Designed miniproteins, single chains. Designs and how they scored, part 4

Each design is a single chain, and the fold is of that chain. pLDDT is the mean over its residues in the fold that is shown.

## One batch from the design tools (miniprotein)

Design m107
Fold by ESMFold2-Fast:
Parts: sequence; structure tokens; C-alpha cells
Structure m107 (fold): chain A 85 residues (1-85)
Amino acid sequence: KEFQELLNEFIREAKKIAEEMVAKIPDPEEQRRLDHELALKITAEALRLIGDYLDLKWIKNLPDEEILKQLKERAEAFLEEMRKL
């Protein structure tokens, strides 16, 4: 399923970015804080992507092509914002 692949790819890339960011922090307490903060942000965005998918698919009855385009753009924007933190 296209959406499941998009969601899995988003989570994989987000975790990779989070690991790279956390690895740069020399203080163990700040590492744990950042790791926890990023995990919460990633989880929240994943839940938003799921909610938006359900809304666009079942409520608004949009074509899969349009749904995937919108969600992919949002996921990519979120990942880019993470890299700027």
C-alpha cells in the first residue's frame, strides 16, 4: 500500500535525522532530552499524516495520487525542518 510505504519511509528518515542530531550533543542529559523531544515530534507528525490520510481518503474522497502528493510534500517539509533544528 502506497500510504504505508510513505509512512514507513518518513519514520525511517526521521529516526535517521534524529540519531544524527543527538550524536552531535556531547552532554548525556541534553542528548536524552533532545532524543525524547524528537521522538515526540516524530510521533505527533506520524499521527497527523495518518489522520490527514483518513480525512482525504474517506471524508473528502480524493484520488490516491492527490492524497499521496499532499502527504509526501508535508512529510518532506517536516524532515527538512528537523535538519534545521
Scores: mean pLDDT 84

Design m108
Fold by ESMFold2-Fast:
Structure m108 (fold): chain A 75 residues (1-75)
Amino acid sequence: SAAEVQARIRELGEQMEEAIKAGDIDKAIALAEEIKKLMVDYVEADPSLTDEEKAALKAKLDETMAKEKAELKAM
């Protein structure tokens, strides 16, 4: 369900914040990749979205992830 996906993303986000506080950037990046995968899987499973809309949303998630990884690596 959407609520279960949101709860898991929140849990992973909290773990990512703790990894950043600990200076474990590799772990923070790995957790960000897991969050992205959950978001991609959620988009792919949405029957209300067209293939074109799914492609656009996935491309935006890729751009967001690339920016987030660059910011984490700069820390």
Scores: mean pLDDT 85

Design m109
Fold by ESMFold2-Fast:
Structure m109 (fold): chain A 87 residues (1-87)
Amino acid sequence: MIPKLSREELLARLERLRAKLAELRARYPQFDAEIDAALAAVDAVREAVRNGASEEELQRLLRETDAAIDRVLQAALQAGLEVVMPP
């Protein structure tokens, strides 16, 4: 059975997310703290995937990444900005 997300597919998705966060950081420097935290979370998942981390550790890091991205989206929403993240 093919897993829902392969290592390569997950890394590609994380790279797209990282690129979007970098774009947002360039456009909205007022959210640097939230965006830097989200970038750090994405980089932690990428490193864990490359190092063959356990499924449990990957799930924990993915939850941390989701929480960091939610903080970016909430900060943008509070400023009256609509931001769409890649799928």
Scores: mean pLDDT 78

Design m110
Fold by ESMFold2-Fast:
Structure m110 (fold): chain A 81 residues (1-81)
Amino acid sequence: SLMDEIIELLEDLVANIDSLSVDEILARVEEIIKLLEKVDPKVAASLRKWLEEVKTLSDEEAKRALKTLAQILLKELKEKK
């Protein structure tokens, strides 16, 4: 299912996040948001706005914020199924 694909992408992102650049993490998160838009457009829109704010942060702060988001999203999506 589309939700299973989103969960798989989030699991891969969380597993590899410490080895990725900010740009690589952002690209993966944007791909996840595109898929989420098909399932939950409201959540996708909120995440897009949040992502624009994250892009204004330093690389260290951006990585920390992105890691926290990915972990929270993964937990929430797994708990709903």
Scores: mean pLDDT 85

Design m111
Fold by ESMFold2-Fast:
Structure m111 (fold): chain A 89 residues (1-89)
Amino acid sequence: MSVYELLEKPYKEGKISEEEFQELLEQVMAAGELKDLEELKKTSVEEFFERIKMPEKLRKQLIEALEKGDVLEAQILLGVAQLRKAVMK
């Protein structure tokens, strides 16, 4: 499954709005340093998590937040991953 498919699922299920979906796409592209939607669609969920150095426990929490349509929790978890990557090494 690509990262795009993971984000698109709650939108297709009606759990998040189109605006919230666009906000998540932008945040994920920023967090993963992905340049465009084409790169996002080619990036697997596993590859994305490795790229942002997200711990396994936080990966499970992010997937759960996205499946619930909890955009705020997903954005917070992505922000935490970005900060951790910046301060580690």
Scores: mean pLDDT 81

Design m112
Fold by ESMFold2-Fast:
Structure m112 (fold): chain A 63 residues (1-63)
Amino acid sequence: MELVEEAKKFLEEAAKKAKPGNTIILVSPQLAERILENREAVKKAIDAAIEKGIGITVEQLEP
């Protein structure tokens, strides 16, 4: 599933940029929808980032 791989990539790149603690990930509305639709698959990527000590919040760009 291509969309799931894109969501994982996004989370991996965000993890590279993010500092442990309070990290906010800004996404387009379309990407946020894809993450929600593929929650089970992207949950593992999120869990991996949290294991590295990164707190993740998903927020739409220009909310």
Scores: mean pLDDT 58

Design m113
Fold by ESMFold2-Fast:
Structure m113 (fold): chain A 60 residues (1-60)
Amino acid sequence: MKEEIAKQLEEAGYPETAKAVREAPTITDAIRNGVKAGKKEGLSYDEFSEIVQKAAFKAS
């Protein structure tokens, strides 16, 4: 799950957000840290949410 989210973020052009997701110790921390890092990289919450949903669907 975390790696798939990070991979989708990296492919979308958000490498710092992807790094924050990968380095988080839990999936909950990955979402929290990803939202914060994403805002700094210009990734909206809605775009982040879509990437997470896409990654979750692929990981299922």
Scores: mean pLDDT 80

Design m114
Fold by ESMFold2-Fast:
Structure m114 (fold): chain A 79 residues (1-79)
Amino acid sequence: SIVDKTVAAFKALYEGLEAKTDAQKVQLVAEAIGAYKALKENDPSVKPDEADIKAAKEIVAKSKDDEELFKLLREYLEK
């Protein structure tokens, strides 16, 4: 699914980060949401909106570990 591809791509980029700061986590989550929307709408100009950026910040803030981060991103994309 597009969700599975998006989460897999996010994991690969996330695991490649030398330092996992909250700012970098938020940026990658927001970019993943934007990429998902662009693929789903078949429109490469689609970017994460204000609600998606807010959701990215909340996902990072709520995640206790990497597994929860991946789970919360998946749940958001499946809405």
Scores: mean pLDDT 81

Design m115
Fold by ESMFold2-Fast:
Structure m115 (fold): chain A 78 residues (1-78)
Amino acid sequence: EEEVERLLNRLILLERKLKYTTDPAEQARIEAEIDRVRKEIAELLGLPDSPETDALIDKRIQELKKRIEEEYKKWVEE
């Protein structure tokens, strides 16, 4: 579980880097790394490399982002 969360955080950083990258060759390298990390997460979860698995990974990324924002807000308020 902790390993999965670490890889999800890496995906978030890679997606951010991709957003700020304008060089096509660098974009291709980042996209390849994203694909590799997504596959590694799928293997750790024991799931096949499928669109359903990709959707689950995307959902977990969104939940992690929301949890970080909510925890930060509570931490500041309390």
Scores: mean pLDDT 76

Design m116
Fold by ESMFold2-Fast:
Structure m116 (fold): chain A 108 residues (1-108)
Amino acid sequence: MKIEIRELTPEELARLFGEDAARALLAHYQGIVAATVDGELRPGDEVRVYAARSLEAARKIAEYLAKQLPPGEHVLALAYRSPAQADAAIDAMERVGAPKEVVELARE
């Protein structure tokens, strides 16, 4: 099983989501970390999305979840620029049943 964890480049964001969405993502987030198992992330792929307070927290979430992902499933961890927006998103993901360990990593 090949696990790849990396921050998405501006070119990759544009390839995956289109240029307008990529610009919005780069303006709103510090960075987006992807975890993939046995495949490349492609446009239109179903992904699990998690919020994080920092780029390091996003990377830790991606690393934690990559060990639990079935082949062909992908995770995006979004490092927010705004602490208030990060906290609201993390609270929301906890309410919808995100694992406690992921919520703790998201807050560092």
Scores: mean pLDDT 82

Design m117
Fold by ESMFold2-Fast:
Structure m117 (fold): chain A 61 residues (1-61)
Amino acid sequence: MEEALALVRENRDNKDRETVLRVTAEALRLIGDEIQREIDRGRELLAAGESREEVRERLLK
């Protein structure tokens, strides 16, 4: 997540539209990968017998 936000911030003032679009697309892919890892972690915790409420508290904290 932090790497994706850093790429966006570093290129905020870039006036090359194609470069900005490519950097934004890469940042979105990095964010998607991070979200998928958190989803997979939640599934493993649920499979280990933790309640949905306990899993939600651990992931959102």
Scores: mean pLDDT 69

Design m118
Fold by ESMFold2-Fast:
Structure m118 (fold): chain A 98 residues (1-98)
Amino acid sequence: SSVVAALAELIELLKQEADAHPETQVTLSPIEELGITSEVTFTLQQLVRLFEDRQERAETLKPETVAAELQELAQALRKAGREELADKVEELAQKVLL
């Protein structure tokens, strides 16, 4: 599944970034599908846990929904000053639709 592969790659990228930049905080706008009902700030380790929980449901997720979630995350990562990681996450959003 493209969704399973994309979420697995995302989790590894987030873990690597958390080890390199543990101080990074990422602010996400509301994303109903992730259970985010208001603007919330996450550490990278908290984002790893969020997407690990999401991965357990990967077979039930629509590629278009996951792509949109990854685009929102990429925008939040850019605002946090993590441009290279944001670019990689945006590329994953494109790959999930293939």
Scores: mean pLDDT 84

Design m119
Fold by ESMFold2-Fast:
Structure m119 (fold): chain A 102 residues (1-102)
Amino acid sequence: MDDELEREINESLGLMSGSVGRVTAINSGEVDRADRIAALMRDITLLTQQIQANAADPARRRQLLQQRIATLQALVDTTTDPKMIAQLQQQIDALQAQVDAL
């Protein structure tokens, strides 16, 4: 494990938290969007781990893949970044192909 990488992540989160904290007093709508994106990204990470853990169960894997697709669609609806939307749509298409192959 790389202590330098963990330090950089913690510093990035600290800087983001400090800047967002001042903006939150002025614009709660942007903070709500950022929190929703963060929650959806955590859900995607957990679903990815569960899909790998259930590789031997096609029915469970299909269900988890469909849940991940739904979570990615929610992230597309939440984000306003066209580049992020394009990348998320490519992931959705790839996961849909995996579901169809099961």
Scores: mean pLDDT 71

Design m120
Fold by ESMFold2-Fast:
Structure m120 (fold): chain A 85 residues (1-85)
Amino acid sequence: MKEKLEEILKEMREIIKEIEELGKSATDPEVKKGIQLNLRSVKNSLSMAESLMKSKAPLEIQLEQAERLLKNARSLLEASKNLVA
């Protein structure tokens, strides 16, 4: 159960790294701006997920919320890939 939360945080950090690399490869200023906004949103989601681990909420609720944040992070990664395509 705790391992699943750690896996979610690890995946979110990998998503952040991938979006950062997409931002570095982009040459169009508008595309770069879109990627930076997506990056900021995923970083905010990671901060929320890390805060959930410090809360007194039941582990099941922490996991459910973290999974929702991860799903959003995956969507933003896909949107960022589409911007550079």
Scores: mean pLDDT 84

Design m121
Fold by ESMFold2-Fast:
Structure m121 (fold): chain A 103 residues (1-103)
Amino acid sequence: MKIVKKVLRFDLEAGKNKFIELTNNSKEEQEVEVSVKRVDDGEGASIWVGPPTPENLFDSGPNGGKVKIKLEPGKTILRISADKAGEYEVVFEVPESVEVKEL
């Protein structure tokens, strides 16, 4: 399966959340790699993974660096938050069956 690199940039205020929707259009679990960094200084942000449900329960990722996430078929919401305001770059390495949508 071919891996596609997708890059998003967005402004984030301190203590605020950015939501990104990942849709796995295949019938099988897919692995994606995600990295996030502040453009000015390369400082990371917190990545949280969960279903698009109102329970607000997410798996936590480390601040900065590259994380591997397993996506079940269907929709998964990523929440990105940072302690520092600024422009952030998020890079996804995804199979062609995975769509990335900024919310």
Scores: mean pLDDT 73

Design m122
Fold by ESMFold2-Fast:
Structure m122 (fold): chain A 88 residues (1-88)
Amino acid sequence: SDSQIQQVRDIHQQMSQDIIDQYIRQYGSTQDQAQQSVDLQGNIFLTMGSRDPDLALRTTQQVSQHVRDGDLDSANQILTDGYSQSIS
């Protein structure tokens, strides 16, 4: 639904700065590289939402939890798995 897609956008916007900070701190990314990663992630969530808005929302919520926990590796794995499920 439009409401689920809006929730995906809102959650992604809320976690964007934390993701940037974690990419810089944990992966040694530049500010520009971290921003590109956040932008790509947002596009992946919206692509998932166009196919399966329920899966996109659940995946976004799980990614958000791992970002809050500082576990960027798990966050990226969950996003990858969710995207793969959405295109199967």
Scores: mean pLDDT 88

Design m123
Fold by ESMFold2-Fast:
Structure m123 (fold): chain A 71 residues (1-71)
Amino acid sequence: MKYVLKVSPVPGVSKEEAQKRARKAIQKLIEELGSIEAFAKKMETEEGAKELAKRVQELAGPDVKVEAIKA
């Protein structure tokens, strides 16, 4: 059972800007974890997916909302 990260803009921010910030944050997080496989493994559990969502939210900033949802 796999989770995914849902990215939504806050009021006043475009969908494209929100996605751009989230992509940059995800790339940085993958660099910190050392591999995309480590990222994918965390996305297989609710606890891991929520941890990643929180970290992406912190890295992307307040202009986006990041949620871990069931795929």
Scores: mean pLDDT 78

Design m124
Fold by ESMFold2-Fast:
Structure m124 (fold): chain A 63 residues (1-63)
Amino acid sequence: ITDEQAKRVIALLKEYEAKGYKEISSADLAKQVGVNASDVRAIGEIARETGETNLEVKSKSEL
């Protein structure tokens, strides 16, 4: 995954959090950015660790 794709994932996580979401599907976000769902989960975890977002990235079956 590129830095530009990672930046887009983080931006979308912040956007969904601003809309009142607490959880989002990794598969749905991956489709929007054109990346693998596992990469979205990894970036989401890092973003939560660094305090950039509180949004949880889940598989659709976990929602």
Scores: mean pLDDT 78

Design m125
Fold by ESMFold2-Fast:
Structure m125 (fold): chain A 94 residues (1-94)
Amino acid sequence: SAEEEAIHNEIGDLLEQIRQAIARRDEATALALAAQLKEKLEKYGSKLSKSQLQNILDYVQNLLDELRANNAPEAVIAAVEEVGALVQKILEEK
């Protein structure tokens, strides 16, 4: 649906913004964006298709691998891990 596509696009935009904040070492912005993403997933994640949720999970897993390889701050890694755990939970409830 148009609503599902809009939600998926908003989540994708937040993930890209998190990636960019981390790339410029803006920990505070990365944490704030991760919190916004968790709120969006809690409210709207159940509206996303299984394939959209899998796409988000794959992106989060790739981002986590990149963060660990670049020795990112532990707080940022933990925040992104929480996002991944939430996506996995929503996906399992489908």
Scores: mean pLDDT 87

Design m126
Fold by ESMFold2-Fast:
Structure m126 (fold): chain A 74 residues (1-74)
Amino acid sequence: APSEEEVLDALAAELERLRAAGETDEGVINQAIGRVVQAAMAAGADPAVVARIAQKMLSAWREGLSVEEIRARV
């Protein structure tokens, strides 16, 4: 099963991709993050851990923090 660090890395990579692409649509962002979340859970990650990480990262991302700062906040 993916570790908490591996889940964090996957979510951070997707957020960096979205930011680099200049994506601002909440629906597109939520769908992209949702795909990473579903992939992690399908691979055997703890759903509570994945949800906690995703929620904290999305909150920090909306505040305009860098991906490095988002990783440090989780």
Scores: mean pLDDT 82

Design m127
Fold by ESMFold2-Fast:
Structure m127 (fold): chain A 62 residues (1-62)
Amino acid sequence: MTAEQLREAARADERAARELREEARELEAQPDADPRRIASLHTAASILEAAAEFLRELAERL
């Protein structure tokens, strides 16, 4: 895998994390939203953010 492929993968994970954060924000605005669903979206976004950071560090070493 090239450094550019790793950077593209990191950008994809960052975009996915932002989409999950936006979905969580929309649900938080709803009075009957499931708090477990909101928590799951934030957790998934955090995992993707961590994965993106790891991929960026790998790309810098190549």
Scores: mean pLDDT 86

Design m128
Fold by ESMFold2-Fast:
Structure m128 (fold): chain A 66 residues (1-66)
Amino acid sequence: SAAERERALAQARLLKALLRTSPTVARVAEHDLGLSAEEILAMSDEELADLLLARRKEAQAQQAAA
């Protein structure tokens, strides 16, 4: 939905800001997304939002399979 995408865009912007200021957030994001902090920062806000939505959909599918 539009609301889910706007939430993901807000999360993407916040994550990129935190990655620039917090080594702890960078390590957690690298582990969770399987990408380096440099790669995440090189993504557009839209690309990162789409990745966050895809990961959420994968988590929902795993829960539905249980």
Scores: mean pLDDT 79

Design m129
Fold by ESMFold2-Fast:
Structure m129 (fold): chain A 88 residues (1-88)
Amino acid sequence: SLIEKAREAFEKGDYEKALELAREAVKQDPNNADAYITLARIYLKMGKYEEALEAAKRALQIDPSNEEAVKLYKEILKKMGKEEEAKE
């Protein structure tokens, strides 16, 4: 799958290729929470916190009970210094 290929590229440190593959996965299935979680992880690793946060929010919109997405969302907010804003 595109998500699996994106994860493989990410593990190899090829974040640009990982990002392209994850974006294609989202484009093919915009209701796939796992594709948005993968995008958020790639953006987070690249230091693109605003893009990471948007992707994590999209994953939570699709699957609000996804524990991985919840933890990732909180991690991104902590790195942005916005943890307190998440407690609304």
Scores: mean pLDDT 83

Design m130
Fold by ESMFold2-Fast:
Structure m130 (fold): chain A 95 residues (1-95)
Amino acid sequence: SPSDELISQINELFEQFKRRVESERLSTDETKDLAQQFLGEVLDLVSRYQSPEVQRRVQEIIMETLNRLEAQPDASVEEILEILEEGIERIKETV
C-alpha cells in the first residue's frame, strides 16, 4: 500500500540518520541538529502523500519529539536516538 511504501521510506531515512551519527561520531548537539533536519525530511515526505489530518497529527508528534529533546539538555546520543525512535514509531502508526 502507499502507507507501506511511506513507512519503508521513513525507516530508510532513520537508518541513514543513525549511520551518519555513528560514522561521523557526532556530538550530542550535532545529533540534535541533525535530528531536527531529519524530522523535517520526514514531515516533507508525509506531506506529499498523506491527508491534511494525518499531516497535522505527524506535525504534533514531531513538535512533541523536538520539545522532549530541548527539555533534556544533558541527554546522551543514545538517549536522543531513543527519543527519536519513539517519535518515529508514533509517526509510523499514524500513516
Scores: mean pLDDT 87

Design m131
Fold by ESMFold2-Fast:
Structure m131 (fold): chain A 66 residues (1-66)
Amino acid sequence: SAELREKAERIAREIHERLDDPVVRRVAAKELGISEEELLAMSVEELAERILRIMEQDLKEKEAKK
């Protein structure tokens, strides 16, 4: 949804702006299931798409009520 995309883009921008902070870098990489090296190589757009995909999968599992 547009709301999920906007949220993912906001989170991605906040992470990208704080990549110089080693704590932010470590926590974000862990939460996204990627290495810190991969995180540093990603654009804000790529980061937003990864966050969006994680959020959409979580939402689908939750909303589908298996």
Scores: mean pLDDT 78

Design m132
Fold by ESMFold2-Fast:
Structure m132 (fold): chain A 69 residues (1-69)
Amino acid sequence: MEVTLEIRVRPGTSTSEIDKLVKKYGGEVLGRTDRGRTVYVRVPKEKAEEFIKEVLKLPNVVDVREVPG
């Protein structure tokens, strides 16, 4: 099973570190919106908790939410 996450970042910051973490945890970037400030990713459910913890350590990340679908 997989989970879809919405990751929100600070204005004017890069999301490249998020892309690296997504690949590390065997996930995929689904898309970006709001000028790249919001990133939608899919990760394996078994790794989602650890992935969220690591993403929240990034200084440019504001919030991470699970989305349906």
Scores: mean pLDDT 79

Design m133
Fold by ESMFold2-Fast:
Structure m133 (fold): chain A 69 residues (1-69)
Amino acid sequence: MAAEKQRLRAEAREKILTAGDYVLKGDAEKAEKLMLQSADLYEQAGDLDTGATVRRMAPAYAEAAKKRA
């Protein structure tokens, strides 16, 4: 249903923003985990291309967090 997919997309976006906060805090494990969870939510919403892109960004977020630590 459209409402369910919108809810999944909203949750996915929230997780990306939270992952960014953990990058600034130097927490690589949490940043990566949140990006992977966001990718899974986009895939569940049917946004496979966006999910794949977010999944590829997860290691980059972890590396950015490590540079902050």
Scores: mean pLDDT 84

Design m134
Fold by ESMFold2-Fast:
Structure m134 (fold): chain A 85 residues (1-85)
Amino acid sequence: MTVSGSAVAKTPEEAREKAYELAQKAVDAGATKITVEVKDLATGEVLVSTVPAGPNTPEGIGEGVGDYVAESKNEVEITVTGTKE
């Protein structure tokens, strides 16, 4: 099983909400592992993180991406991929 989604965010609040939504969709689909890719649209840098899926994973992912946008002040493209096993 694989579930993937992407969104663009311009503010820390938007980044947190969109990253949370994408991660929650992966958890709801039964993912056991979640990979988050954050592409900084100003620099072209891509940050990749892989974490186990758990009850606090969507909140953690949302806060992490939101914090990155708050600190960098850059627009980001968020891709979340959930896999089983």
Scores: mean pLDDT 85

Design m135
Fold by ESMFold2-Fast:
Structure m135 (fold): chain A 79 residues (1-79)
Amino acid sequence: DIEENVRLEIRAALAALKGDEEKAIELLLKLPGVGEEEAREAVKIMQDPANQPTILRRVVAAAERLGDAELAAEARALE
């Protein structure tokens, strides 16, 4: 399910941005075809300070497009 996969990616990005690396990896591993190495590399990219503003902006937009008010509010709180 594309929408559920997008929600998992948003939740993983939010966990990574909050410094919860373990939770971010756990959520990414629920995605089809994502292994441990891919999950760890994605979290590393998300936690790079140079990437965080772009990732946060995309996460906010994606959550708003899904109409998920809770995810959108959580993402906006990190701005």
Scores: mean pLDDT 82

Design m136
Fold by ESMFold2-Fast:
Structure m136 (fold): chain A 100 residues (1-100)
Amino acid sequence: SLDDRIDELLREALVEAAREMGLTPEQAEKIADIVLKLLRGEITPEEAFEELKSLGITKDQAIELLRRARELVEKRMTDPAERKLAQSRLDYILTKLEEL
């Protein structure tokens, strides 16, 4: 589905952003899982923040990671509709984490 495709593209962008920030591959995959669970409504923003803290990720690092993922989506996603949808999902998560 389109949602499955966007989730896959978001996972790729989140993992790449985490790697660019010097995070381990294991941390990168776990962060992507947390963000995608939050987007699916499977966990609350508060639960997502606690899971990120358990990985040693600060709020500021999480915000930087999401902003880097957004820039990767802007630069690398060629379909304008898919890019806009992916960006709106990242913007939603950014807002929720910044409010904590």
Scores: mean pLDDT 85

Design m137
Fold by ESMFold2-Fast:
Structure m137 (fold): chain A 95 residues (1-95)
Amino acid sequence: MEELKNEFIQALKNGDLDTAVRSLLKMFREEKNLTVLFQNLKDIGIELGLTSVEKETDGLSIFLAFLRDLEARYPNFFTDEQRKELEKIMKTKIP
């Protein structure tokens, strides 16, 4: 997990959005604990200065704020296919 977080942050700093998306999707796939996943997103959001993420305390609200702020900062961060993959991953984690 920590390696994927670092890979994601470094890819964003380098402007490598393709690597950043792949690292983020792997993080969503590999983290089995939804609470830990949302806490990791909050930590990343704080590190990246995603102000909407900093204000949220509920896991789902953190997730939605993270995606919103990320796409606002990096337009077209996800392709339609990557958004569908993310939705599929999240459906397996939310009962």
Scores: mean pLDDT 78

Design m138
Fold by ESMFold2-Fast:
Structure m138 (fold): chain A 80 residues (1-80)
Amino acid sequence: MEKEVTEENLADILGEELGLDYREAKAFYLHHVKGLTPEEIGRYLGVTPEEAEYLIQRAEAKLAADPEKREKFEKLVSQV
């Protein structure tokens, strides 16, 4: 059967495959794919805007350190 990548499944997949925490993966996805602001992401995750920004920056740094993981992220998000 076809595997459907959903927003929630994507965050879990990103966490496991890319070594991101669920919150880091979710914040990064919402910012880069959905175009949400740190304020909107903070409300979604129940954290401050500053924490949301920090989660995005942490995920970005982890992906920047590994080009293969960056490519995998881009491929996975293209399916949602």
Scores: mean pLDDT 74

Design m139
Fold by ESMFold2-Fast:
Parts: structure tokens; C-alpha cells; sequence
Structure m139 (fold): chain A 68 residues (1-68)
């Protein structure tokens, strides 16, 4: 979970939310995509957050990317 904590901070900065909110977003993505790693989900959420500036869209981006 250490890698996810660092990525949660970066996701929060990119999406304009707290690290805690970003961490909860990662947890929601992991519940939606069985078998995904926390690091993989967090990395994809960071990519989505940087592209969109939105936690909701970052989460959707990660779920879609992990499902393909």
C-alpha cells in the first residue's frame, strides 16, 4: 500500500482534492475491478486525474483501462 499512498497524494494534487479523497477513489476502483493491483489502479487514476482534473473522471478512466 506504500506505493498507492504516494500516488494518492499526486492524484489529489492533479484532481484538486485531498490525499484521503484520492485514496478512497483508488479503493473504489479496486472494488470495481477484481484482480487489479493497488499500484496499477493508482497509476491509472493519476493518468486520468492529470488528463481531466476530476476525481470522478479519473476513477472512470482507471476502471475502463483496467477492464481492457
Amino acid sequence: MAASEELAREIGEAAGVSEETAARGIESVLKAVPGASGEEAARLMLEGARRTGSMTLAGAYAVIALSE
Scores: mean pLDDT 78

Design m140
Fold by ESMFold2-Fast:
Structure m140 (fold): chain A 105 residues (1-105)
Amino acid sequence: SSEKDKELIKVIDEFLKEVNKLADEAEKDPSQKEAAKEFRKIVETSVKNLKKTIEEKGAEDTLAIDSAVGVMRIAVSVAKKLLSEEYQKKVNEIVDKFDKKVEEI
């Protein structure tokens, strides 16, 4: 794998850690518990698929990576709607941070 592959995987791993932390907090709220579990499953699956694309294509395949990141972003955008508006705002902050870091690679 290239250095760019490693940098992109690191950014994705940091994104997933922030998502998991948010889902852990949301699961403590009885009104959000089931929504948070479903949100986590959808995001974890989309991240796994993105990582698989990086492993199979490499980060230098910009078309494949841009497409895979786009699919992940759509999945996260749909899944966050399961959560309250407060948690949706926090998801938006995590996604914005991810997008900024990806653009720097």
Scores: mean pLDDT 89

Design m141
Fold by ESMFold2-Fast:
Structure m141 (fold): chain A 87 residues (1-87)
Amino acid sequence: GRAEVIAALERAIRIITEAIKTGDIDGAIERLRALLETVTDPRARAILEETIETLEKAKGLSEREQILALVGEALRLIGELLELELE
């Protein structure tokens, strides 16, 4: 339900924000996959899977592109969280 989606997004944002500070994209992917295993809501799962796929693609790129992917996903997830909380 909505509460599960909000909780999953908040956790994902924290994981990605930490990875932006540390540059640890591999750790972010690992933690996001662990989060995905705890989530049953189809909307939350779809959002997390898309985030993981984006970061996996960036993993094969430059450090700069990895940071840009992390920042982009953090902003996207914040936007989705705000939309859910304002509805």
Scores: mean pLDDT 86

